# Designed miniproteins, single chains, continued (5), part 58

Each design is a single chain, and the fold is of that chain. pLDDT is the mean over its residues in the fold that is shown.

## One batch from the design tools (miniprotein)

Design m18003
Fold by ESMFold2-Fast:
Structure m18003 (fold): chain A 79 residues (1-79)
Amino acid sequence: SAADRVAAAVRAVLEATGVPPTESLTARLVEAIRRARSVDEAVERAALVAATYVPGPDDRPISEEELLAAVREETERHF
């Protein structure tokens, strides 16, 4: 599914970079998916956001499962 493709791309970047799942990262990923014009663009944009994300000092940590659930939900809502 579209949601599986986007979530898999985000998970791969998180595993490769060690970027911590945060509420701020999740919000940026959701916004990237909303602005995407296609599933392929959503995959590329979400992966780029995760790869270039720099945690802020006040970023609230969440579980990877919660982040990926939000990514899946927005992808299903948008596509």
Scores: mean pLDDT 86

Design m18004
Fold by ESMFold2-Fast:
Structure m18004 (fold): chain A 67 residues (1-67)
Amino acid sequence: SNWEKFKKYLLEELGFDEETANNIILSAKDFGLTTEEQLKDFYERIKKVVENGRAHVAELRAARAAA
């Protein structure tokens, strides 16, 4: 199913634990996402947030050290 593929990507590609992956799936269901295309777009958005979050944490850490 589309949900099995989505969960697999969250666990294997993004390295989320099962609890976090299940919470993301619940959020996707609450948003009414059902098609493979919608889930792929949502996955790509989550991936960008994860990548951006790591960059922001590094930037904030550097800024706090400079203050």
Scores: mean pLDDT 77

Design m18005
Fold by ESMFold2-Fast:
Structure m18005 (fold): chain A 69 residues (1-69)
Amino acid sequence: MSPEERKKLFELAYEEIKKKLPNASDEVIRKLAEAAVRTAEAMLAMGVPVDEELVKRIATTIATHHLEK
């Protein structure tokens, strides 16, 4: 994954998480977005094709999990 692609996917994950966690701090949203991108990078390394939809789904899952105590 190129640095430019990674930045684009991070921005997509950030926006998706922000929608799910509107009251969370920027710091929290950025940490969760970074986790989503790292998950996508791991999936790509395993031969799974990574697109914008997959990253959005990963981000949504991470945000949903974060809402659990």
Scores: mean pLDDT 81

Design m18006
Fold by ESMFold2-Fast:
Structure m18006 (fold): chain A 106 residues (1-106)
Amino acid sequence: MRTTVRRTLELDLSPKAQQAANDLIALWAQRLLRDLGAERVTVRVEDAAGRAPSVATSAEERITVTFTGKSTLTLEVEFVGRSEEQVEEARAEMEYLFDLLEFLAS
C-alpha cells in the first residue's frame, strides 16, 4: 500500500522568517522520516525566482528550500505499508507545521 499526503500553502516571508521556515521544514521532514515512518518527503517552492524541489528519503538527509518573499510551498509525504491511522497521525503533524509556517508569515 502506497499513500501520499500533500499540502500547499501560500506564504509571504520576510528574510528573517525565510531562514526560520527552512529550519522548521528541515526539522519536520526529519521527524516524518524518523518517527512517523515516511518513505519520502518532497518539498517544492514556487516563487518569482522559479521552482526548487528538494527531496529526502532518510532522516539523515536535510531538506533545503529557497524562499524569495511571496512563495507557494507544497509538501508531499509518501508512505508505504502504513495503516490509515498512522497516515492520519502524520497528516496532523503536517497541519501543525503549516500552522507554524503561517505564524512565521504573519
Scores: mean pLDDT 77

Design m18007
Fold by ESMFold2-Fast:
Structure m18007 (fold): chain A 91 residues (1-91)
Amino acid sequence: DKELEAEILEALARMHVELAKMVPPEEAPELLERALRLAEEAAKYSKERAIRAAEAVVETAEELMKVADEETKKRLEEIKKRAEKLIEELR
């Protein structure tokens, strides 16, 4: 069931996004990168679910950039750009 696979992947991506909000800022990029990879995988089954997951990554990266140090901000900005690119490619 392709729809169920997409739903599970979106849920896993969102879980990683929520975890990113709960860890020290310097650990958040790894969780958001995993969330983005899950969104990319979800795109194979559902573009809509992949877009929602990627949008959550963008929003969370933007919020974390407000409190992160310069090194972590650069990593978050790269992740945000990749997520925005995925959204544009799927629209």
Scores: mean pLDDT 88

Design m18008
Fold by ESMFold2-Fast:
Structure m18008 (fold): chain A 65 residues (1-65)
Amino acid sequence: MDLSEGLASLSEEERRVLQLVMAGKTDEEIAAELGLSVEDVQKLIERAMEKLGVKSREELRALAA
């Protein structure tokens, strides 16, 4: 599992969204924090999951451990 390599490949926005997901934030809270729409947040989360090779938001939250 190359999570460090995956994290390095994320855009700055994708990394920020990932950190907020790991902190247990909702899509609406992340959108407000980053000045994005909820739809944009969901798309960034999907891209981050694809780049990290994870299948779920639970896998993303595990990166905080």
Scores: mean pLDDT 75

Design m18009
Fold by ESMFold2-Fast:
Structure m18009 (fold): chain A 90 residues (1-90)
Amino acid sequence: DLDAVRALAAEMLALLDADPDDPAVREAVIERAIRAGLLSPELVEAAPKDPEGVADVIRFLAEAFLNSNEEQQEIMLENLRKVAAGERVT
């Protein structure tokens, strides 16, 4: 779970860093984040209209996640999953 999300975050950052202007890379990264249940409903809706903006948000979140310690990563993952489910973060 947490190890899988760390691997996913690292993979998404590597893809975006290698080919940030490739629409296929942006689409693949967005699809991975959606499948992992990490994007809010608003970001999922925005993805086909603004794939660059959504990919930038994913990059920011992945960098923040990988720069956090394990406890912070667990909290961040719980919060991201709650937001993706349309729940309020408390």
Scores: mean pLDDT 76

Design m18010
Fold by ESMFold2-Fast:
Formats: C-alpha cells, structure tokens, sequence
Structure m18010 (fold): chain A 68 residues (1-68)
C-alpha cells in the first residue's frame, strides 16, 4: 500500500471516530502523530517526507478547527 493510501485510510478512521464516536481532539491528535511517525520512519525520500509532514499538519489543523 502506498504512503498516500495509508495516510488517507488513517485520516478517514480518525475523522470518523471524531464525528461518530465522540473521540476527543487530544486523542485524535495523538493518533495522528503516531501515524505521522510511522509514515516518516518508512520514508527515506526527503521530498516524500515533506509531503507527509504537510499532509499531517493540514489534518491536525482540520481537527482543531472542528473542535473550535
């Protein structure tokens, strides 16, 4: 599975848990950081690492915006 597909799946799971299961922002952000660390650990290309980091930053911002 590609890094992008893994990212999309984990994001969808986290967003669904926040929307449907009442997962806290703190817990959602913790899971997102775990997913980021795993993705970065598997990626050696600096350009791909930058894409991953930017994607996770955008998702963290979306989760915070929903909690506000």
Amino acid sequence: MSVEQELLRRVTDIQEAVDNEGMSLEEALARLEEARAEALARTTDPAQQAVIERGFDALAAQLRAKAA
Scores: mean pLDDT 75

Design m18011
Fold by ESMFold2-Fast:
Order: structure tokens, then C-alpha cells, then sequence
Structure m18011 (fold): chain A 93 residues (1-93)
């Protein structure tokens, strides 16, 4: 799954936030064009779960992406990793 890999690559500092946004929006647009709403829901859940795991485990290149993810890491003191990841993914759609 290209989008799941893109989320991992972003948190590892291998791709920019702009590139992650482009990949995510492109894949969402393809599913919307096909009217594949089940596929869209499943893809977004998988992407949120991937981001949640990376945030919870602190599997993050803080030097490369810290500026973008620090507010979400701070929110983990109050909210679940899945809730925080959902807000992050929605912010880049």
C-alpha cells in the first residue's frame, strides 16, 4: 500500500509534508472518482492506524519532521494515539 509507505517515509524524514499531502490527496481522489467509498474508508483507517502506531512508539525523525509533529506528540498527554493520528491525517487532506 503506497500511501501507508508514504506515511512511514514522512515520519522517517524521507519525504516532505508537501509530498505526503500530494500522495494522500491523489489516492483519495482516485477512490472518490470510482465512487469506492468502502475502499476510501478502509484506506483512511489503515493510514490513521499507521500514523497512530508511529506516534505511540515515537518512531519519528524529530530532526526532520519535529516542527510538523510536535503539537501531535504533545496532544498524546491528553488524547489517544488514534485520536491524534486522525486529526493529523484530516489536517493534510
Amino acid sequence: NELVQAVRDFFEGKISLSELKRILRTEVSKLLEKKDYKGLEELLQKVVDTAAQLLANRTINVEKVGTYVLPYLSALSTYSAKEVAQVFIESIL
Scores: mean pLDDT 86

Design m18012
Fold by ESMFold2-Fast:
Structure m18012 (fold): chain A 88 residues (1-88)
Amino acid sequence: MELTLEELAEVAAKGGGSLGPLTGDQAHRFAKAGAEALGVPVTDEQARRGAEDAMRSLGSNTIDKEGAAEAYLAAAGHAAGPGFPVPA
C-alpha cells in the first residue's frame, strides 16, 4: 500500500512540490495524488483532511517523504469510510 520513492517523486510532481517538506496546498495536492495512485478517488476536502491528519500525527506543519504515506492513506480512508485502514 505504500508507494516507492519513484512513485512518491511522481506524486510530488503532480502535487506541485518536492518530496519534502510539503506545506499546506502542496501537502493537500500530494495526498490527493497519492490516494488516486492507490486507486482511491478522493475529493479536495478529503485530501486536505488526510494531510491535516498526517501533520497532526507527525507534530509538524509540513509533510516530508516519511509522512507522505500517512497523508495519502488518511485521504483514502476519508473517501473509503470506516473500514479503510488509516495511519495512527
Scores: mean pLDDT 66

Design m18013
Fold by ESMFold2-Fast:
Structure m18013 (fold): chain A 61 residues (1-61)
Amino acid sequence: MKIKVTIERGADGNTVTIETAEETKTEQVDELGVHHAVALARGAAAAGHEAELVERDVETP
């Protein structure tokens, strides 16, 4: 299974996007949500799945 977790850090909050073959979910999260997103990506990799974790600082218009 392939899973991609993207964490976008902003001054006013963080956004997590989780992409799988079945769905794409985007949610604005607090610090706990960021921690859970990292844990999800690491857990998927440990279970033998193709996991990608992307962290970036994004400024939108």
Scores: mean pLDDT 74

Design m18014
Fold by ESMFold2-Fast:
Structure m18014 (fold): chain A 88 residues (1-88)
Amino acid sequence: SSREFAERLREAIRNKDFETVRELLREAGFSEEEIEEVLEIARALQSAEAALELVERLLEKYGLELPPREELEAQVREALAAVAEREK
């Protein structure tokens, strides 16, 4: 189910288990290019919480169709802002 998928994804990101994240995104139907782009951004984020927020937003809003790079970068900025607000 989508809930079980989200829980597995959350645990994998929290543990920085990017191999499991790759497998889960592949099961969801993302292309290898989309998976590598998401993982590059997630690895660049210094926060597991920010990486989780980004991936959950991409799955909910875009599903199997990742937005252009410029929109993806905007989602990264929004995820970082959301996590920073929660950490206050």
Scores: mean pLDDT 67

Design m18015
Fold by ESMFold2-Fast:
Structure m18015 (fold): chain A 81 residues (1-81)
Amino acid sequence: REEEMVELLAKAIQELAGLSEEEARELARKSVEALLTLAEKASPEQQRELAAILREEAAASKNPNAAKALELAAEVAEELA
């Protein structure tokens, strides 16, 4: 699931920011690692809040790859709670 999030986010970064595949993948990996670390350190209440925010952002996203990455991140945060 983490690697799936990295792949989706890397594609979104390439499409939105015009970065190279290598640069987008490196940024995506660092971003996913940071998000998961923050989610794991959060309280169950904060994890539920994070999941809700991520789902709202996914619904508001105009980029399908970004929306899918955010939805997967929300699922991970909710499972940790």
Scores: mean pLDDT 81

Design m18016
Fold by ESMFold2-Fast:
Structure m18016 (fold): chain A 56 residues (1-56)
Amino acid sequence: IEQLRQQGQDLRQQALKYYTQGMKSKDPEVSQQLFQQGQQLAQQSLQVGQQAQELS
């Protein structure tokens, strides 16, 4: 159960990294891919967080 909380935090950190890279990228196509990846990771983080809440 503690593992799910840690997983959620890791996913949030990864999402932030992708957003930061997207903002710094000068190529709009690369930026879009990075933002897309970040959004997916943020969504997964939210789901994992909810699962951890239900299991604890």
Scores: mean pLDDT 77

Design m18017
Fold by ESMFold2-Fast:
Structure m18017 (fold): chain A 109 residues (1-109)
Amino acid sequence: MKRVLIIDDSEEVRRELTELLRHLGYKDIVEARNGLEAVELARASEERFDLIYMDIDLPEMDGLEAIERIVEVQELDPRTFPVVLLSSDPELLEKAKERLRELGFVEEK
């Protein structure tokens, strides 16, 4: 079963995305309000995440730092691990995509 992590500071966005993913057949969905909570959930989980949805405009921790820590904690392969970045700011999204490439993550399909 695929395990999905949603990192977004908006409860409404997390709820709507969770409902959409459940409709698509995802049964194991974990929600985090910020990068710090996401990292702690990754440490507490014995199961690896298969997909991360992340808002890069997170207030507590840089979202990209959170992804790096989650990948390290769960021993994920950044070259094959799917990360979907969410942002209303196209400049931040472009910079985040460049940073993910520097970290060895695969770009979106």
Scores: mean pLDDT 72

Design m18018
Fold by ESMFold2-Fast:
Structure m18018 (fold): chain A 56 residues (1-56)
Amino acid sequence: SAAAEALLARLRAGEWVPIAEFARVLGVSRAAVYGLARKGELEVEGDRVRLSEAAR
């Protein structure tokens, strides 16, 4: 979708995105976001998420 493509472009640019927006646009649960952070694919700070350096 256009919204998912726009979000992925922002993530690849290293931008912080609200977890709620990430979960809604990509159709994943908040628990799944924290799962990806545990795997080292995402960085989480408070209510925001971004791609880890290795995934950018």
Scores: mean pLDDT 82

Design m18019
Fold by ESMFold2-Fast:
Structure m18019 (fold): chain A 74 residues (1-74)
Amino acid sequence: EPSAEEMLERTRELFEEVKPLLEKHNPKTLENIERSLEEAEEMLRRGEPEIRVKLEVGVTESMILMTLWLLKKE
């Protein structure tokens, strides 16, 4: 059972791995993902409930995975 901080770290790790691909093929989605990660980090700093932070990170991860799936289909 990962913590919200562990989930955020893992999602940041995934984002950094795919960032060059997104920058080349989908810069708009790159911007949206970065904003979502910044919001999740701000929620952690504000002491938001862990379940809320986990939900935000989960939505961001889904956005990354969906974008990768779409790029692979092209």
Scores: mean pLDDT 80

Design m18020
Fold by ESMFold2-Fast:
Structure m18020 (fold): chain A 80 residues (1-80)
Amino acid sequence: MEERERRFEELRRELEELKREKEATGVGSIDRMERITEELFGLLAEVPEEDEATRRRLRDFAEEALKELRELVEEYREAR
């Protein structure tokens, strides 16, 4: 349990860092965002179904990561 919580916190910090980097440089990283999204879904699969609070937090975070990823993909398509 504690290890999953730490991993969740690490992924959240990475997402915030990517957001700040995009804000500062105007350039996002699709590869890093894809990795964060995949790690989040992997972590969700490890959480017991009875732990509704943790699953809800991870789901909300995964939805946020997916939104960021979709925006980056859209920008990439516009730049091509």
Scores: mean pLDDT 73

Design m18021
Fold by ESMFold2-Fast:
Structure m18021 (fold): chain A 59 residues (1-59)
Amino acid sequence: GLQAIADAVAEALKDKYPELAEKIRASKTPQELAKAIFSADDETYQAAVDAMNAASAAL
């Protein structure tokens, strides 16, 4: 579900991007999750996309 993906992405990002990781973890709707990810710079956005792809493959 959304929460499992959000938790996995937040875990992957927590070391380099702790503020973004907390925003993602706090996201309770797909719209909130999208806003958190799309507000990031290009490097952080790519890291979030990679983490989401990894989480989707593992779940």
Scores: mean pLDDT 74

Design m18022
Fold by ESMFold2-Fast:
Structure m18022 (fold): chain A 74 residues (1-74)
Amino acid sequence: MLPKLPVSPEVEKEVEKIVEEVLKETDNLGVARQKLVERVLELARKHKLTPEQTRGLLSYASQLLDDHFEERKK
């Protein structure tokens, strides 16, 4: 239903790994979001992603992070 990310499967897997690592490191949503943004931006830079691809990755990663924190809040 959501459009697929316009990125390689390798980059998508790296983003999922970043989300998992951030979730293990902190239970504070603000700190988690800061770490997520920093790491996703480094990933985008490493893979020379376009601004549109980078925005898509940040949106996807933020959605995954928020879904996990929403489940904790209930």
Scores: mean pLDDT 75

Design m18023
Fold by ESMFold2-Fast:
Structure m18023 (fold): chain A 70 residues (1-70)
Amino acid sequence: SEEELLKEILELRLKLLEDLRTKSKEEAEEKLKEYMEKLKSIKSQLSEENQKEVDEVMKEMEEQLKKYLE
């Protein structure tokens, strides 16, 4: 269901936050790439409105990594 896909997106966001706290820079960058591929796959299964939400989540995750690396 779409609700289960949205839950997976939230879980990926939380995993990135934990990875940024516990992983090296190189490991965090690799994890972000992995999560982005999963998010793209999920996005293709969602309605147009929810696809925009995924785009916002992906942007936020990239900004979080950038801030962490500063």
Scores: mean pLDDT 81

Design m18024
Fold by ESMFold2-Fast:
Structure m18024 (fold): chain A 62 residues (1-62)
Amino acid sequence: MEALAREFIEDVLSGRIRNVEDVERRYPAPASTIIARANELLAPEGLRIGVGPHGILLIPAS
């Protein structure tokens, strides 16, 4: 899972992943599981994955 979460973070930063459907098509794991692990990896940096009307973005953790 950690390798998938790291790849997912890189793909969000590069614009390869825009929304939840892109996650579901690209990775062999549920989007919720990948996002949860990515948030654990990003928490020490004060960042998180945001999911909203504009899709998936890397944003500051409030």
Scores: mean pLDDT 80

Design m18025
Fold by ESMFold2-Fast:
Structure m18025 (fold): chain A 84 residues (1-84)
Amino acid sequence: PLPLPEEVQKLLKEAVKELGKLENPELVARAVGEVLRGIGDAVHALILYEQGKISKEEAEQLALEGAKESLKRVKEIVEEEKAL
């Protein structure tokens, strides 16, 4: 199996650290969903690569974009909790 790029791993770890700041159970559930969506995007990119539908570089870029979006959404949820 193709390993996840280091930058993708770093972004997903950062998203989990941000999620750890949440105390509201509904917001925790939403943030978990955003992290899982980022992981799903990375897995989908790997499947497309293994099927020969995209290049390794395209798969890495898609995984990176998914991880960046995941972190962005989790940070937005953390800011939402601070406003409660």
Scores: mean pLDDT 84

Design m18026
Fold by ESMFold2-Fast:
Structure m18026 (fold): chain A 90 residues (1-90)
Amino acid sequence: MDPKAKKVLELIDEGIERLKDNPVAVKLLEEIKALVEEMEKEGKALDEKAQQEFLKKVKELFDKYYPKLSEEVQLEVKELLNKIAEIIEE
């Protein structure tokens, strides 16, 4: 497994545990986790193009679920997504 993908999956799992009482937030994070797992399954290295496509898909998922989240949960999810972006862009 790519070390960046492993770190991202660990952050997502921590986020799911933290937000476990919010089904919408859990669903968003599970869909992001599925995107990471799909990229790893395809055997593609996280090159710059793959990183950009991943971040775009994560942004699209966030925009889809964002209106369904409370303001407090929106802030926590946004912070988590920023951390994921930082790891991917390293």
Scores: mean pLDDT 77

Design m18027
Fold by ESMFold2-Fast:
Structure m18027 (fold): chain A 80 residues (1-80)
Amino acid sequence: MPSVVDQVTQVIKDGLRQGLSNDEIAQRILDIFKSNNLSLDEAHRTLQLASDRLRGELSPEDFRRAQEIIVLTVRKLEEE
């Protein structure tokens, strides 16, 4: 079973490749958090680890968009 960090990084990569919107990718990340029953603190930590990993794996252009998706996901978590 892939880790939650692996699931989040893969969803961002797949979403960028498929041309999904930032909102669609953020929603898929939120669905992963719900399926794994993550606390707010665990979700924030997962996003931080995913950001660090993606910086090494994505082009600068794709990483900039990944950061926008992560910021949007944090905003949605805080609005819940």
Scores: mean pLDDT 86

Design m18028
Fold by ESMFold2-Fast:
Structure m18028 (fold): chain A 57 residues (1-57)
Amino acid sequence: SLLDEIKKALEEFRKKYQRTLTAEEGFALFLSKILNLPEPPTLEEVRQIAKALRELE
């Protein structure tokens, strides 16, 4: 399921960067999965998506 894919992506992110995502980063990751991006976003891409999302509301 989409939720299971997100959980796996969160664990891989946590393992790679040794921290948990912020709520905004988690939401940006969720949106990237809904939009069917072919590969998991980088930390920098997640930050940029979160920033853009704030500006859009």
Scores: mean pLDDT 64

Design m18029
Fold by ESMFold2-Fast:
Parts: structure tokens; C-alpha cells; sequence
Structure m18029 (fold): chain A 72 residues (1-72)
């Protein structure tokens, strides 16, 4: 059995640490396919980890806009 895992940690705008974990588990006979899947999983995990502060900032901006509209 082939088991490959990748974990990325990112600090959000709130100062909290978030961990993203991706794993690929496959039969040894499908090593090449498992390696391709692992590459995609690594890309997805990396994307999420890199964009946590941006995603949080976008959410905060939307909330601030809603409050401003209520006060206007």
C-alpha cells in the first residue's frame, strides 16, 4: 500500500494557526497514478494554506461593508 501525506500550516489574520492535511492511499500496483494524485493534493493543500489570510480578509471586509450600510 502506498501512503503519502502533506500538511501545511498557515496563520490567519486572526492570529490562529490552521492546518490543512491531504493524503493519498493507493495499492502499490498504481504507484504512477498515486504520484499524480499526490501532486494534485499538494497543489490544493498549498493553495488553501497560502490563501487563508486573504479569504479571512475578504470575509471581514464584507462584514464591515454590511455594518456601514446599516449605519448609513
Amino acid sequence: MIEKSVSKTATGADGKTYTFTGSVIAPEEFKEQAEEMYKKVKEDVDYLAKNVPQIQAAGDALAALERALREA
Scores: mean pLDDT 77

Design m18030
Fold by ESMFold2-Fast:
Structure m18030 (fold): chain A 117 residues (1-117)
Amino acid sequence: ETVEEIAKQIPDELVDKVIEALGIPDEKKALSEIIKLLEEYLEKQGKLSPLELLKTLLAVAYKLMKEGRYDEAAKLLRLMYEATNDPIFKKLAELAEAKDLEGFLKVANEYLESLEK
């Protein structure tokens, strides 16, 4: 399952709520609200798991980039890097900052594939 395929299932209303939460000045509070929004969405779908949460977060970042919202996508990924200390989020944030949508998809899909093995 690719980030692009997952993104097709994500409602625009969820993306709009994530954009709203990214506007919260407290970065820790902003990330907490975003995670809560994604968890509530996945619970409603009967899919809530750490892997599905990660897939949904990457798909939201992809949708933001596809809409030209590169700064919001980069901020979301930077918040994930600060919270997890996982270098993948730093690399994905740098690709969003570079407006490299194809590079983002390649790296994100390779990362997700590595977690399903």
Scores: mean pLDDT 87

Design m18031
Fold by ESMFold2-Fast:
Structure m18031 (fold): chain A 77 residues (1-77)
Amino acid sequence: MKLSQEEFEALKAQVEAELKELEALGVPEEVKELAREVAEAMLLQAEAALEGRELSEEEQRRLEEVRERVRAFQAEQ
């Protein structure tokens, strides 16, 4: 399954809008940093889909690192 350029740009705009909304809500710096990492991971997956390719082992490792940080953050609540 291949993502279109238009779908990728729409996703990027949506991510940017969500990050801006998060800033307006006055959440802690740690939450903003985590949100940016999640956004980067989501855009990486979307870019791979746009190119019609699978994620490389290095890219998969980076996504797992983001997942671990999300899990750690939730555990520290």
Scores: mean pLDDT 77

Design m18032
Fold by ESMFold2-Fast:
Structure m18032 (fold): chain A 77 residues (1-77)
Amino acid sequence: GMWSEEQDKAIAAKVQADANQLIDLAKQGKYTADQLKQASQLSRGLSVQAQQHGAYQTADALRQASDQFDKLAKSLE
């Protein structure tokens, strides 16, 4: 079913927080460039699914996370 706007907002905030934590850990050497590329691909796929279910804020957060993971992966290679 279509996501509620309140649920979408809450999940988008969690996605952003989780992405920021992963980026911080990657900067500490806890994740490899390949792991960040995998996270980017997963986030992009989930963004498409979220958009199809009407979770537009979650889709945007996942797209932003995907872009950030790709940028960081390139800087680590």
Scores: mean pLDDT 86

Design m18033
Fold by ESMFold2-Fast:
Structure m18033 (fold): chain A 71 residues (1-71)
Amino acid sequence: SMELREEGERLVEELKRLEREGVQAVLDGNYALAQELAERGKEIAERIRELAEELRKMGDYESADRLLEGI
């Protein structure tokens, strides 16, 4: 559905932001923040996989594949 695609796209953008912030945290020597961001990223990636599976069940393989490319 449109709602699942939009949610997935928002989560992919959030994941990309967390990945950039995590790299910066490592460069800054803030390993505690880097670990927190990595854990949040794992939760978001799991949600993206769940949304991709729901899209596949609905026959929307193209949108599912695009979301998984974002991981």
Scores: mean pLDDT 88

Design m18034
Fold by ESMFold2-Fast:
Structure m18034 (fold): chain A 73 residues (1-73)
Amino acid sequence: MAEAAELAARGEAAEKAGDYAHAGALYYQADRLAPDEGTLKKAAAAFRKALAAHPDSEGLRARLAEVEARLAA
């Protein structure tokens, strides 16, 4: 889907800018529109990098847990 591809591309741009939290959210949204394990893995990796920078963020931990649960399903 074009919308999912656009979200994934925006996620890559956010990663290049160092905004890993936003990148993870964009990849997760892309996966919701067009399920793709590769995109979901990118979301997990981005949230892990964001959490490494902000280890006290409960929101980032929750987002990463959601993505990991979907990968395990």
Scores: mean pLDDT 82

Design m18035
Fold by ESMFold2-Fast:
Structure m18035 (fold): chain A 55 residues (1-55)
Amino acid sequence: GPEELARLRAQGAAASAAGAALGIPEAKDYGTRAANAPTKEEAQAYLAQAGAHLG
């Protein structure tokens, strides 16, 4: 639902910030993509990629 998508986008923004702070460009890029994802499925896919690069 809209609340779940908003939560996933917020997590994407947090992952992007963490990637930037740690110097991991892949985590920053995927986190940013998740924060701007139009669907829950896309947000989840980008978050999984960001998380993989963050460890």
Scores: mean pLDDT 88

Design m18036
Fold by ESMFold2-Fast:
Structure m18036 (fold): chain A 69 residues (1-69)
Amino acid sequence: SMDEINLLMQIIAVGAQALVARRQGKHDVADRLEALRDEALARYKAGEDPRKITQEINEQMAKADALAA
């Protein structure tokens, strides 16, 4: 479904941002993003609604960005 595709795209985006952060030497940021990715996958495998997982990823990313500003 589109909800599953949207979730997978967000998981890929979080993973990509983790790689960029690691290359920039921001290991603490990379570790947090990798944990967020792994948690999202665990929740998907547990049968949670993909739309809810996507929403919470977006909320966690927005909170992290607000704290970094």
Scores: mean pLDDT 83

Design m18037
Fold by ESMFold2-Fast:
Structure m18037 (fold): chain A 69 residues (1-69)
Amino acid sequence: MLEEAVQRLVEAMKKTKNEDLIKKGEEALQEVARLLNEHPGDPEALERYIQRLNDLIEEAEKEIEKEKS
């Protein structure tokens, strides 16, 4: 779900030291907010954003794992 992906991304951004990744996450969250305001009923756009958020979460989790290793 979109809300779940947003929460996971925010948590990942808090744990990573990668400023570029934090910036990308902030931009993605702003794009989601814009979508919800302009086209709240577009299911295809929502699914595309959920996928992008999941991709960013995976990148952040990999960076966090490398920082611990």
Scores: mean pLDDT 76

Design m18038
Fold by ESMFold2-Fast:
Structure m18038 (fold): chain A 100 residues (1-100)
Amino acid sequence: MEAEVRALFAEADRLAREAAARSPEGGRLLQGVLDTASAVSASPEAGLARARELAAWVAERYPELADEIRAAVEQAEKQSPAMAAALTVLATARAVLRAL
């Protein structure tokens, strides 16, 4: 995994752990971030699919964040699959933590 992608996942992990300390939903967010990072290490395309699944779950659970998350996913799609996955989970973690 490239250093820039690893740094984005590390920040997403940090934010998701803070969310997990505040709510059970944060625990699921943390698991989603960890699963996405693991999947990207095996296949960037699989990682992006996991990141999109996490973003979709958060948009369903927090409808008020749906437009923000959708815009972040659309912007991330312009990047490589690994970078898009990292940017998607980072944006998702930031949005959830601000809503808690």
Scores: mean pLDDT 86

Design m18039
Fold by ESMFold2-Fast:
Structure m18039 (fold): chain A 65 residues (1-65)
Amino acid sequence: APAPALPGLGIMAEDEEAAKKAQERYGVKNYEVMSREEILEKIREALKAAGAPDETIDYVVERLK
């Protein structure tokens, strides 16, 4: 049953939302081991599909590298 609830902010100054979005994008699957290159490529594709500029994609990839 849908109920109007106020969870506050849902962030709590944590990267939970960012982590959740990342998990949803590439889908964290510990059962299947993928190479780092494949993971980075999937992240890049997801960001491109979302319309992120090349500079942003490069920045994120550099941070993960």
Scores: mean pLDDT 60

